# Designs tried in a protein design run: designed miniproteins, single chains, continued (5). Part 56

Each design is a single chain, and the fold is of that chain. pLDDT is the mean over its residues in the fold that is shown.

## One batch from the design tools (miniprotein)

Design m18051
Fold by ESMFold2-Fast:
Structure m18051 (fold): chain A 68 residues (1-68)
Amino acid sequence: SSRIEAAKRAVGEVIRTLLEEGYSEEEVREIGESAVDTLATHYGLSEEEKEELRRAAEEEVRRLVEER
């Protein structure tokens, strides 16, 4: 459980940084997918946890894009 939470924080920081640096929503989604794969391997996540991480990444993009 602590591994998935650390991975979620890490992917959230990546997404936030990319949006702050002016990357497009499409570019952030593509880089975020790559980051999910890398983080899942790094944290030793299960297939189920990797899908949870992917959903968290998608939700973070949505949240930050909707925030004005």
Scores: mean pLDDT 84

Design m18052
Fold by ESMFold2-Fast:
Structure m18052 (fold): chain A 79 residues (1-79)
Amino acid sequence: MQKIMEAQEKAIEEAVKGLSEKEAQAVRFAVYGRLAGMSDELINSIIDAMAKELGISKETLQEKVDKAVAAAEKARKET
């Protein structure tokens, strides 16, 4: 159990490595929220609010979140 969580955390951190600190924090919050079982409606609301604060499109932030989620799920499968 703990090894899977550590592998997912590393994958998420690698996925956000090229982002600004504010974008990285937004992506981490949305990804960890999804992994914790937060509803899709709540996650979508958070992504929309954070994208507006960052001055980027919701679609751009969503793509970054989806990429990080995919990396975390791949790490889980490989562990």
Scores: mean pLDDT 78

Design m18053
Fold by ESMFold2-Fast:
Structure m18053 (fold): chain A 58 residues (1-58)
Amino acid sequence: SLRGAAASLLDSEIDGKSPEEAAQRAARHGVPKATVLRLIREHGSFEGAALALLERAR
């Protein structure tokens, strides 16, 4: 789920994970890893990427 992927990104930020590891974890929730990595680059943070995923979940 998009919400699950977003929560995973926020957990990865707290845990100090790399962008690649954060994207791998988020991808387990059904969002493509490439999409997650793109959102991290576009928004410059895991929190920004998570907010973008939550917006798409509406």
Scores: mean pLDDT 82

Design m18054
Fold by ESMFold2-Fast:
Structure m18054 (fold): chain A 65 residues (1-65)
Amino acid sequence: SRDDRIRDMQERIDRRRQNIIQQVRQDSDRMGFSDDQTQGMIDWVQDRSDRVRINMIRVIDREAN
């Protein structure tokens, strides 16, 4: 169903987001980045993921009309 597909895609986006955040933290620790720099990168990843989610919903709604 449409709702099942939306849920599945959101779960995939969230999973990828978490994997990227973990990678960012690991790389930042290895490279000696500050907590502020690391948090800035994490915030960017989260904002990007939210924008993808919003665009996905807009496309689905446009198709329904």
Scores: mean pLDDT 80

Design m18055
Fold by ESMFold2-Fast:
Structure m18055 (fold): chain A 75 residues (1-75)
Amino acid sequence: SSRQQADRLVRQGRRYYDQGDYDRAVRLYQQALDLDPNNVDAWRNLARAYYRQGRTDESSRYAQIAAQLGTQQGI
């Protein structure tokens, strides 16, 4: 399913994030959100990656989206 594919992309993105490759991590998280815009982990990890890139305004905004979506899903 699109949700399972999105979850796999988030896991791949985390591996690149752990290697310090924030550009690849961001692209994978964005692809996950293209498949499943309700993926809280993708929004949360995207915010973290933007923070590492010094994109603090985008980071803050995406973290807020993750928080709101997580509340709606009971996460």
Scores: mean pLDDT 88

Design m18056
Fold by ESMFold2-Fast:
Order: structure tokens, then C-alpha cells, then sequence
Structure m18056 (fold): chain A 110 residues (1-110)
């Protein structure tokens, strides 16, 4: 497997794990405590993926991988938002939008 293929696999697997975390939270109903727990789990997933990317990826591939992880995180937040009350939904959607804006900045830098 090439370094680029390894990087793509790392990002894909992390995105799938974050989606699973969000789906588990949504199925249970999303309150402030469950949202905080899910976010903490997703941040750990992203941290592990970034550490793995740093071992196999050049700088440009790393920055692109970071952007894709931020988009996956934003999607996961929106999945949780669908099961949240209106106030928490607005907070999760705002964080998702912020993550997407940051991803666009990283894409421009890659």
C-alpha cells in the first residue's frame, strides 16, 4: 500500500468511527452530557488519526487529511444535532459550520 493509500485509509477509518459514535449518541437521544462524551470520543479518534498520518504522510497529504477529518467531524456533529433539543442543535450546527470553515482553510493551504 502506498503512503497516499495508507493516508486515505487512516482518514476513512477515522471518519467511519466518528460517524458510528454520532449514530450511537443519536440513537440514545442527545443531551448536554451525551454530546460532551461523544465529542470527547471523536476528538480522541481525530487525535489518533493525525498521529498516524504524521508517520506516513508528507506535509501536503497531512494537511488534506486534517481537512477531511474536520469535515467528517462536522458531519458527525450534524448527525447528533438531528436528535438534540433546539438549543443544543443550534450549538452543534454552529460547531459543525466552524469545523467546515477550518477545513476549507486547510484545503487552501495544501
Amino acid sequence: MSPEEKAERIVREAAEEMARIADEAAAAGVGPASAAAARARMRRVMGRALAELSEVADDATYVRGWAELLRAYAEALRRMATAADPALRAQLEAEAAAAERLAAEYDAAA
Scores: mean pLDDT 87

Design m18057
Fold by ESMFold2-Fast:
Structure m18057 (fold): chain A 79 residues (1-79)
Amino acid sequence: ASEEIREALREAERHVEEGLKLLEENPEDAKSVAKGIGLLLAAMGEVEHAELLIRQDPSAATEEELKRLEEIKKRLGAK
């Protein structure tokens, strides 16, 4: 449980970072924009997976992992 949540958070963080970087550095390149959007969609799926695991067993997530989840969600929802 804990390792699966940790892996989902690691993947989500990586995809958010890569996706936002592509969108910010290459906003005029349609291919880079499409790749960036794809990475952010992957991160959203990983966040949803982590939330599902936490909802099934709230004790499986540490306070640190819950804070990481909220930060990822803020980055995905932030304008």
Scores: mean pLDDT 81

Design m18058
Fold by ESMFold2-Fast:
Structure m18058 (fold): chain A 60 residues (1-60)
Amino acid sequence: MSVAELLAQLLDPDPAVREEAFRELYKVDPSAARVALLALSESPDPEIAAFAREKLKEME
């Protein structure tokens, strides 16, 4: 699975898909995961923004 495919799955409406995508992205490229979460924390979608902010806090 490519980094681009995992990044697309972080926008999925299913929270289980987002969780799995984050776990895989963090394993293969933790820097890309962090950058993606920073961008998503500014999302106009409140569910996506909340998900990203929660994961950023977990990463410290």
Scores: mean pLDDT 80

Design m18059
Fold by ESMFold2-Fast:
Structure m18059 (fold): chain A 86 residues (1-86)
Amino acid sequence: WVEEVKGEGIYEDGEVKVSVEEIKVPESAKEVRIRVKFKGEDGREKEREAVAKNGLETSRKIYEILKEAAEEFKEKIEAEITLEEV
């Protein structure tokens, strides 16, 4: 199982809003590798990786990564998210 989804984080007026396409993690998945590649409006790129044990943890980790990236860049970030069962 491999899935690619898009996400974004928007930093405006000290607030961060995160949006991610719907993620459907198989209930049979024991471990999910999350790779997030994000890019700021000025072309700055960064990648982060995480591992989750279920769908809820996957969604939470993606949200945290995008929120931190938007706060770091202080601008809109666009993200490509790759999910793979390990």
Scores: mean pLDDT 76

Design m18060
Fold by ESMFold2-Fast:
Parts: C-alpha cells; sequence; structure tokens
Structure m18060 (fold): chain A 57 residues (1-57)
C-alpha cells in the first residue's frame, strides 16, 4: 500500500544519506541518528508485512 511504499522510499533515502555521511567523514552523532531512523523504519516495514530485503534493492 501507499504507507509501505512511502516508508520504503524514506528508508532508502536515509540509507543513502548514511553511506554518503560515512564515506565523506560525517560525525558519529549524524551516523548514529541515521542508523536509528533506518532501524525504526525497518521495524515499521516488518510490522506491515514488507520484506526488508527490498530496503537494499
Amino acid sequence: GKEAEELLEEANRIGREAVLAAVNGGSQEKLDELAKRHKELGEQLKKLGVDTNKLLG
């Protein structure tokens, strides 16, 4: 549904930001915040019955 698609897009966006922050030498605080948000979105997607493998492709 729309909700699952929006959460997938948000999780993908946060994942990209985390990778870019890591390779560009972002702060540990920024990396931790991105990781926390990505985890929370992944847990919400699992509750909606979405295969979390879709978060990476």
Scores: mean pLDDT 75

Design m18062
Fold by ESMFold2-Fast:
Structure m18062 (fold): chain A 90 residues (1-90)
Amino acid sequence: MKITVEVEGDRVTVTVEAPEGATKVSFIALLVGDELIVIAFVEKEDGTIETKVASVDLAAHGLRAESVELEQKEKEVKPGETATFTLRLR
């Protein structure tokens, strides 16, 4: 699984590429100090869940946030399909 995180202003875009056998992608985002932690979960047709973690140093981008608001946290996918999620820093 590949995760790409892009930061532009108060918006963060998380892109997850679904591996073979993937049926659903979901993620959670949390703030730990000045770090935005993204944990992606891929549910597979065999019932297994693959997880991957990505982090972004918000301070390195000149950003500070007290909370994170998710616009969408899960999507149904096909293998090799890309799921894109947007979150807003508050």
Scores: mean pLDDT 77

Design m18063
Fold by ESMFold2-Fast:
Structure m18063 (fold): chain A 80 residues (1-80)
Amino acid sequence: KLEELREKLDRVRAFLDEIAAEEPSITKDTYDEEKIKRAQELLKELGVDKELKSVWDAVTALHAEEIRLAVEITVLKREE
């Protein structure tokens, strides 16, 4: 379970890093169909069925999942 959560967190972080490297100044009007689709697919794998309208929405949703996964991993580590 812990390793599976780490893998998911690593994938979320890798994608966020990719977006940040390619689009360092994301605004609400930033649109990239490929990034939005990839983010939506990743979110569905994480159990989040959310429609993304922009790269801003994608980054916001992925950051929420990054925080959620990091907290869950931290709780599991403290229990061990």
Scores: mean pLDDT 76

Design m18064
Fold by ESMFold2-Fast:
Structure m18064 (fold): chain A 70 residues (1-70)
Amino acid sequence: MEDLEKGREAYRAGNYDEAIKYFEKALERSDELTEEEKVQAYILLASAYLDKGDLEKAREWAKKAGEVIK
């Protein structure tokens, strides 16, 4: 999944806005993602928003990750 990979690369580089865009785009094509990849995208989205100081968005994505992990 190209968008998920690009999101991870952007996150590692500290480009949180770019990482968020790629992870959101990956989730738009969720049919191409495994459940593990969806959880990874949710966790990394939560982390990116947290690093930007958007606590409300961070909580939303963390909750979605928790709902899948069961």
Scores: mean pLDDT 80

Design m18065
Fold by ESMFold2-Fast:
Structure m18065 (fold): chain A 62 residues (1-62)
Amino acid sequence: VEELLRRELEAAAEALAAAVELVVAKKIGASEEELKRLQERLDAATAAALAAHAARQAALAA
């Protein structure tokens, strides 16, 4: 259970880092290509965080 919590927190931290980078890039007027790449990274990190959360919830429900 503790290992699942650690993975969930690590995934959440990566999603937060990706979100911050995207917000900064938008404010400084980065290219649409760069914004697309950062959005794809954020989407992937968010999906990983949700998967880690679901895995932990499943372990707690068993």
Scores: mean pLDDT 82

Design m18066
Fold by ESMFold2-Fast:
Structure m18066 (fold): chain A 99 residues (1-99)
Amino acid sequence: APSPEQIELEAGTALITMMLELAKKEAEKGDGKAAAELARKAAEEARKLAEETTDEEAKEQLEKAYEYAKKAAEAAEKGDYKKAVEYLEKAREELGKAA
């Protein structure tokens, strides 16, 4: 059976993935403010999960997801929706490696 820590890691990565996907949809609609707010929330959750995990490999992937989500928020705030989507997809790719 998975450990409580593994369950929390899987739940956390699922939540962050949902936030990144919603941010991507808002960026594709041209709502830079909504996209940036969702990307920032995804970044904050990834950073928290990275600090809480004892899995060093998962921590590294979560830290990369944090950096990409942060860059996505900055791009969305500047109206660069294409770059925002590219960074959100990179953040999601790094999260997929953590689980």
Scores: mean pLDDT 85

Design m18067
Fold by ESMFold2-Fast:
Structure m18067 (fold): chain A 59 residues (1-59)
Amino acid sequence: SVEEIKERLREVYLDPNLSDEEKNAKIAELTKELLKMGVPVSEIREWVKEARAEAEKKL
């Protein structure tokens, strides 16, 4: 579901074992999946920004 993929976006940014390059690759994959589900690019970008900001505040 869309909600599950949104949670995966947050998990990617919270994973301390992933490099920035690996995080970007996984986020790109999840973005493609959301686009296939009909989610607009603008909404996906907003969710990615939120997930990254939340992770940075916790680290």
Scores: mean pLDDT 79

Design m18069
Fold by ESMFold2-Fast:
Parts: sequence; C-alpha cells; structure tokens
Structure m18069 (fold): chain A 64 residues (1-64)
Amino acid sequence: GPVSEAEILRALGEIYLAIGKYDYDVVKDPKGAAESFRKAAELYRQAGDTEMAKEAEENAKKLE
C-alpha cells in the first residue's frame, strides 16, 4: 500500500536513533549522540509517536 508521511517520519526517527547510539557507543561522541537523539525525538513527534519521542528526548538529556 502507499507509504504515509507518518511512516516515513517514523523511519527517519529510527535512523537518527541508530545514528545517536553509534555516535555514543562507537565514536564516543556524547554531543553528537544528543543532537541525533533530539532529531529523532522531533521526527517521532511529527509522526505522532509521543512515546518514542519522549524516550529519545530522555536519552538526549542523559548526555548533557
């Protein structure tokens, strides 16, 4: 079926969540990780996924 805008935004949120985890665990860049997690949170909010948005924002705050 057709992919909705919300599905695309959620997928982008998942990508940025993965980038944030990579930045933290592999690159050892907590500032870059926090920025990626905040971007994921914004994308999840736009997709209507409030729970994932909250989780991503809480992960970003832990790195500040």
Scores: mean pLDDT 85

Design m18070
Fold by ESMFold2-Fast:
Structure m18070 (fold): chain A 81 residues (1-81)
Amino acid sequence: SKREEHIRLADEYIAKGEEYEKQGNYIKAGQYYMMAGLHFYRAGDYDLAAEAFRKAAEAFEKAGDTSSAENAREFAKLLEE
């Protein structure tokens, strides 16, 4: 189903984000975590989407990209209301 496809893609993007974090590439890690959050959102898994956006915010913060980090936090907060 479309939902199962979105969950699979989100899991793959989380794995890619974690790999880039290991390499110290926090910008790429944040970008992959954002893509994971979007796919969890499309799957209707809002708690997992919020968690992915929080991971993106942490990665962007480590990269010194405060603007992208704040955007990611705002997406997570919208899903927690």
Scores: mean pLDDT 90

Design m18071
Fold by ESMFold2-Fast:
Structure m18071 (fold): chain A 78 residues (1-78)
Amino acid sequence: SPLEASPEAQELMRRAVEALEAGDYEEAIRLAEEVIRADPRLRAIALELRAKAYEGLGDLEKAKELREKALELRREAL
């Protein structure tokens, strides 16, 4: 569960969400990448956050690819 993530991964995720909400899409992408490195269990959620950031940048194709990857990871976890 994301709620059981390490304190470091939780802090990185919080910062990534704040960057996304602020419209700092490049920072949100970098922080989401750091979340994946800190806790691979958060990969699906971090990829969804990266997808939203790429949409904010207008890169709809990259956003679609990342969402499809996140969905596949969620299916594998079932």
Scores: mean pLDDT 84

Design m18072
Fold by ESMFold2-Fast:
Structure m18072 (fold): chain A 57 residues (1-57)
Amino acid sequence: RPAELVVEAGRHVERADQAEKAGDLDTAIEHYERALELMRAAGVESPEVEARLEKLK
């Protein structure tokens, strides 16, 4: 269900933010990528997450 995908994506964004603050950029990138994948599957655009990933890569 799209709502469940959005909730899961939000959890990944939260984990990515924590990893980025800890200096674990590889883990942060993986979580942001997963969040973006889930948001796209739910039909939700997330330009903020896309921009964040672009800056980290």
Scores: mean pLDDT 80

Design m18073
Fold by ESMFold2-Fast:
Structure m18073 (fold): chain A 64 residues (1-64)
Amino acid sequence: MEELEKKIKELVEEIKKLMADDTPENRQRRLKLAEELHELIKKMKEENVGDYGKYVAELRKKNA
């Protein structure tokens, strides 16, 4: 968990730096980093909530 959070923070900081310098290469890199960030956030959410959290989320979907 902590290692995953650290990676997410690092990616966010890298994206911010790339946003400061508007070049075609930096735009392409931002897209790649945004994709990676999205996957890490997804992973962190799944690991952080555990089986119980997944179970509750599924029940809420069925009742909504």
Scores: mean pLDDT 68

Design m18074
Fold by ESMFold2-Fast:
Structure m18074 (fold): chain A 57 residues (1-57)
Amino acid sequence: MTTTRTVTHTFEIDGDEYTVTATVEQGPDSLTITATITSKRGDKTETKTYTVTVPRP
């Protein structure tokens, strides 16, 4: 069975707001991490999604 966990963190750098949402899916031999980063600078909002797969120890 696959277990999924989600973590969200919001932080500010020089007045710009960043929200990172990471979803970790645990498979038998690997972890799949999907990270969605939302950046807000004034009135402009940008969202980027990254996926990475790492082997389990």
Scores: mean pLDDT 78

Design m18075
Fold by ESMFold2-Fast:
Structure m18075 (fold): chain A 71 residues (1-71)
Amino acid sequence: SDAVAQAAKIIEQARAGKISYEEAVDQLAKIAGVTLSPAQRAALTRQLGVLLHSGLSDEAIARFMLAQIRA
């Protein structure tokens, strides 16, 4: 989907160190149309860090992060 493709580009930028994990989470939340609390933002930022070191592709991480944000 267009949302997954956009999210995967954000994940790629975070992996490359071009944006912070916090900024990546903020951009993913914007794609999902969700306003995150500070606690949700912190938890999702930690989760993104774990996923980026898991060997998963940027698209797979994008799908997982969008699903988690939409939950």
Scores: mean pLDDT 89

Design m18076
Fold by ESMFold2-Fast:
Structure m18076 (fold): chain A 108 residues (1-108)
Amino acid sequence: MKEVLEKAIPLLKEVIELLRKLRPYATDEQQEKLDTFIENLERLIQAMEEALKSNDEIKLKAVRDALIAFAEGLIKFLRENRPKLTPEGQKIADEVIKKAEELIELLK
């Protein structure tokens, strides 16, 4: 579990950067939701770093489950909102979905 979560860190950072890149192509309502996803992911990364440092199996499992739920929620949001994005925004959203799917597969 610890090794899997450590491997997730680069993917999580890529997701944050892609979400920030996507933001200018989104509607005002979508931008607010993207900001919420970024804030939630930054909080989850902090919780993960704490769990990794403590080597607490209960905390590590809770963070893994929370990251999977986060990724599933993000994929759903992006798929539902993809038609409202510009073509460039759609391309970035597809990259985010791919990284979120890679994250879920890694954490399973």
Scores: mean pLDDT 87

Design m18077
Fold by ESMFold2-Fast:
Structure m18077 (fold): chain A 71 residues (1-71)
Amino acid sequence: STVERVAIHDSRPLAEKIAELTGLSVEEAARRLAELVLQGLTGREAAEAMAKEFGLSEEEKEEVLRVVDEA
């Protein structure tokens, strides 16, 4: 499933990068990503939504999207 994929394969590196840039815990970042994916967003769309929600700069957003693309 998409949730299982995010949690097991993509979620950890992506959650760690978002946590680093936002000050959230890795667990909080992973939970928010999973919630967005459950709403029907792709991993990339979820990452972009979190970047907007937490006010990340364009440079920080590109760092997050690079992690998605490398997964």
Scores: mean pLDDT 73

Design m18078
Fold by ESMFold2-Fast:
Structure m18078 (fold): chain A 65 residues (1-65)
Amino acid sequence: SSMLGARLRELSEEAKTLTNRELKEQIMSLLAQAGGALVRGDLETAEKYIQEAERLLEEAKRLEA
């Protein structure tokens, strides 16, 4: 889905701004797995990885605030 692809790109850009290297790397790894699932047409798996990445990104932002 093009909407999932756009969401993935947005999350990747947000993760890039994180100062916590460990969380940044973990989030980027999840987004890479989501991207792989999107290329294969596995939208269910892509959504799961995107949701996990979003959860960690929100946690990272709270820690940096």
Scores: mean pLDDT 84

Design m18079
Fold by ESMFold2-Fast:
Structure m18079 (fold): chain A 84 residues (1-84)
Amino acid sequence: SMDDKLEELIKKIKDLLKRGASLDEIREFIRREVERGLTADQLIQAAKYFSKEDPDVARALANEAVRLRPDLSVGEKMRVLGDA
């Protein structure tokens, strides 16, 4: 389900952070998950989750979500980035 995929994404990112992965390694992981079918909505929800725990990770997720949604207005893109 969408919730199961979101929980798996969050768990994998937390595991990477526990292993001391760099922000660049986490960005590369996010990019590969997007290539495997991760949706913009899942990225936005994960970004909201990480907004308090790791703002840099939250921003990386939000940036990738915006890239998947070039159809969004400038105001909508800024809102997604600001919510992270």
Scores: mean pLDDT 81

Design m18080
Fold by ESMFold2-Fast:
Structure m18080 (fold): chain A 105 residues (1-105)
Amino acid sequence: MKRERLIELARRIAEIAAKDAAYYASLPDSAENARLKTAFTNLAATARALAAAIEAGADLDVVTAHLIGLAKWLELVGPNSEEARELLEELLKISGPLASLVAAP
């Protein structure tokens, strides 16, 4: 696992997700906009947690759990974000073992 690249990617995901959460928060009140705001907020939090865990030198099992969580949130918001789909593809390329766990053939 390329640690530095993964930290940079997690930080980019957090920034993009926070921006998308703010966008949906600015739209008229609806169940869908509230759901997407929550999903992007959780994506941003998960990405920040992954970056923090790697920077703190957390064990591989902890990092792997955060990677799986991050991939699941990116997949969930993918239909609503081209950027999220591209970020998921980049995450799976950096984390080859993760692809076998979350990307069903």
Scores: mean pLDDT 76

Design m18081
Fold by ESMFold2-Fast:
Structure m18081 (fold): chain A 56 residues (1-56)
Amino acid sequence: MEALREEIRKLVDEKGYITDEELRELAQKYGVPLSTVRRIAREVLREKAEELAKKL
């Protein structure tokens, strides 16, 4: 699961978001439910939003 979280974090770092298509590709690649990938993506996006708010 750590590798999945790191890939999501990289995408969010590069673009500021992650697409539903990318979430589906990660679900297939790691053999996990799409709901699991979406949950991790939401956690990563929330962490990034907190970092940006702290910086501003």
Scores: mean pLDDT 78

Design m18082
Fold by ESMFold2-Fast:
Structure m18082 (fold): chain A 75 residues (1-75)
Amino acid sequence: MSREELIEEIRRARADVERHIKYLKENMSIEQLKEELQRTRERIAEARANGDDGVELYRLALEHSELEKLIKELE
């Protein structure tokens, strides 16, 4: 992957996470958000075990961080 391709992938990952978190905020209860947070933790562990690329791990870590922040704000 070139530097330009990596930058574009990171930009898309950020945009995808932003849209996903907005959807979750509008459509899920706090309990459902906590279940999604746990699922994201499991997906991060699986991605690390599978040797997934840095962009996918970055996306999952960003999703986890934003979801944790959202849950804290709603509690």
Scores: mean pLDDT 81

Design m18083
Fold by ESMFold2-Fast:
Structure m18083 (fold): chain A 72 residues (1-72)
Amino acid sequence: SKSEAARYFAAGNIAYVSGDYETAAELYKKAAELVKDDPEFRKQLYENAAIAYEKAGKTEEAEKWRKLADEV
């Protein structure tokens, strides 16, 4: 649900602030899977996942999520 997405988004932000970028990306991805009726929020989650993967050194994965964000 959207409420569950908000929980994962908050957890992702905490992971990101603590420097656990890979965990942050996975949490943002989970949030995006739960957002069915808010394409703008889903786009933001994809963008956040891409940024987190890039900071984790996962350039190929970051590019994938950036492209998904652009398609929303």
Scores: mean pLDDT 85

Design m18084
Fold by ESMFold2-Fast:
Structure m18084 (fold): chain A 65 residues (1-65)
Amino acid sequence: GPMEEIEKLKKEGGEAGDKGDFEKAAELARELAKKYEEAGDEGGAQGYLAAAENVEEEKKAAKEK
């Protein structure tokens, strides 16, 4: 169900972040937002959209160095 997909995407997002793959981490966060929306959790969906924005900021910080 949607919760199983959500947990898988959370794990993949964490692994992408650990590797510094901010593009992949942001992509997975946006997909998590979509899965939360499909599950009827609009708050969770908005939270993961914000998380994707935070990852994009980390990506910018890494490139500015």
Scores: mean pLDDT 75

Design m18085
Fold by ESMFold2-Fast:
Structure m18085 (fold): chain A 81 residues (1-81)
Amino acid sequence: DEEAKKLIERLGRIQRRIRELLAKRSQMTDEEKALLERAIELVLEAVKYMFQQDYEKAKELLEEAEKLIEEVERALREKLA
């Protein structure tokens, strides 16, 4: 339950970041769009593992998604500054 709560909170933060990036999608390169799409795929896979109660796998997938999101966010900072 506590592990599930922490993952749900983390998922909520990740989804908010994805929403912000989607709002800026028109300013992204094809490479940045591909990274964002991959991050979304990882989040969807993590949700499946959360339903299976495989919290370790879900955590790993969310961590990978966060790394890709951070990469896109960094790339956009230079364009939007």
Scores: mean pLDDT 86

Design m18086
Fold by ESMFold2-Fast:
Structure m18086 (fold): chain A 69 residues (1-69)
Amino acid sequence: SAEEAHAEGARLRREGRPEEAAEAYRKAIELDPNDARAWGGLAVALERAGRPEEAAEYLKKAGELTFAA
């Protein structure tokens, strides 16, 4: 499920595995593209993986979803 993929991403991030965390968050987004926290988690994981330009793009998406109420 999207929640399981999100939880896996959070776990991998805590273990210091940012590239694998990013893949788990991508899976969460595939299952639920409105999960703003998954977009934010992906951004943080990508920044820690040394991809700050990609991180900025996904952080913007997380913000858009958070304010779309």
Scores: mean pLDDT 80

Design m18087
Fold by ESMFold2-Fast:
Structure m18087 (fold): chain A 63 residues (1-63)
Amino acid sequence: NEDAHRSGEAAARAGAAGDSAAAATGGYQMKLVGNEEEGEKAARAGRAGDSAAASAYGQKAAD
């Protein structure tokens, strides 16, 4: 699913850049395109300010 790959990659890049709010938004978008589990984890980590964890979940969804 290309939409899930793109959303996961966007969340991973935002998290790697330290932008936890953008990473949380990316995780939410991953949920909307059908990657519920990793999207929820990325969104939760991003909201908690854990940009590294949000990046890891986004990357896992992109792969």
Scores: mean pLDDT 75

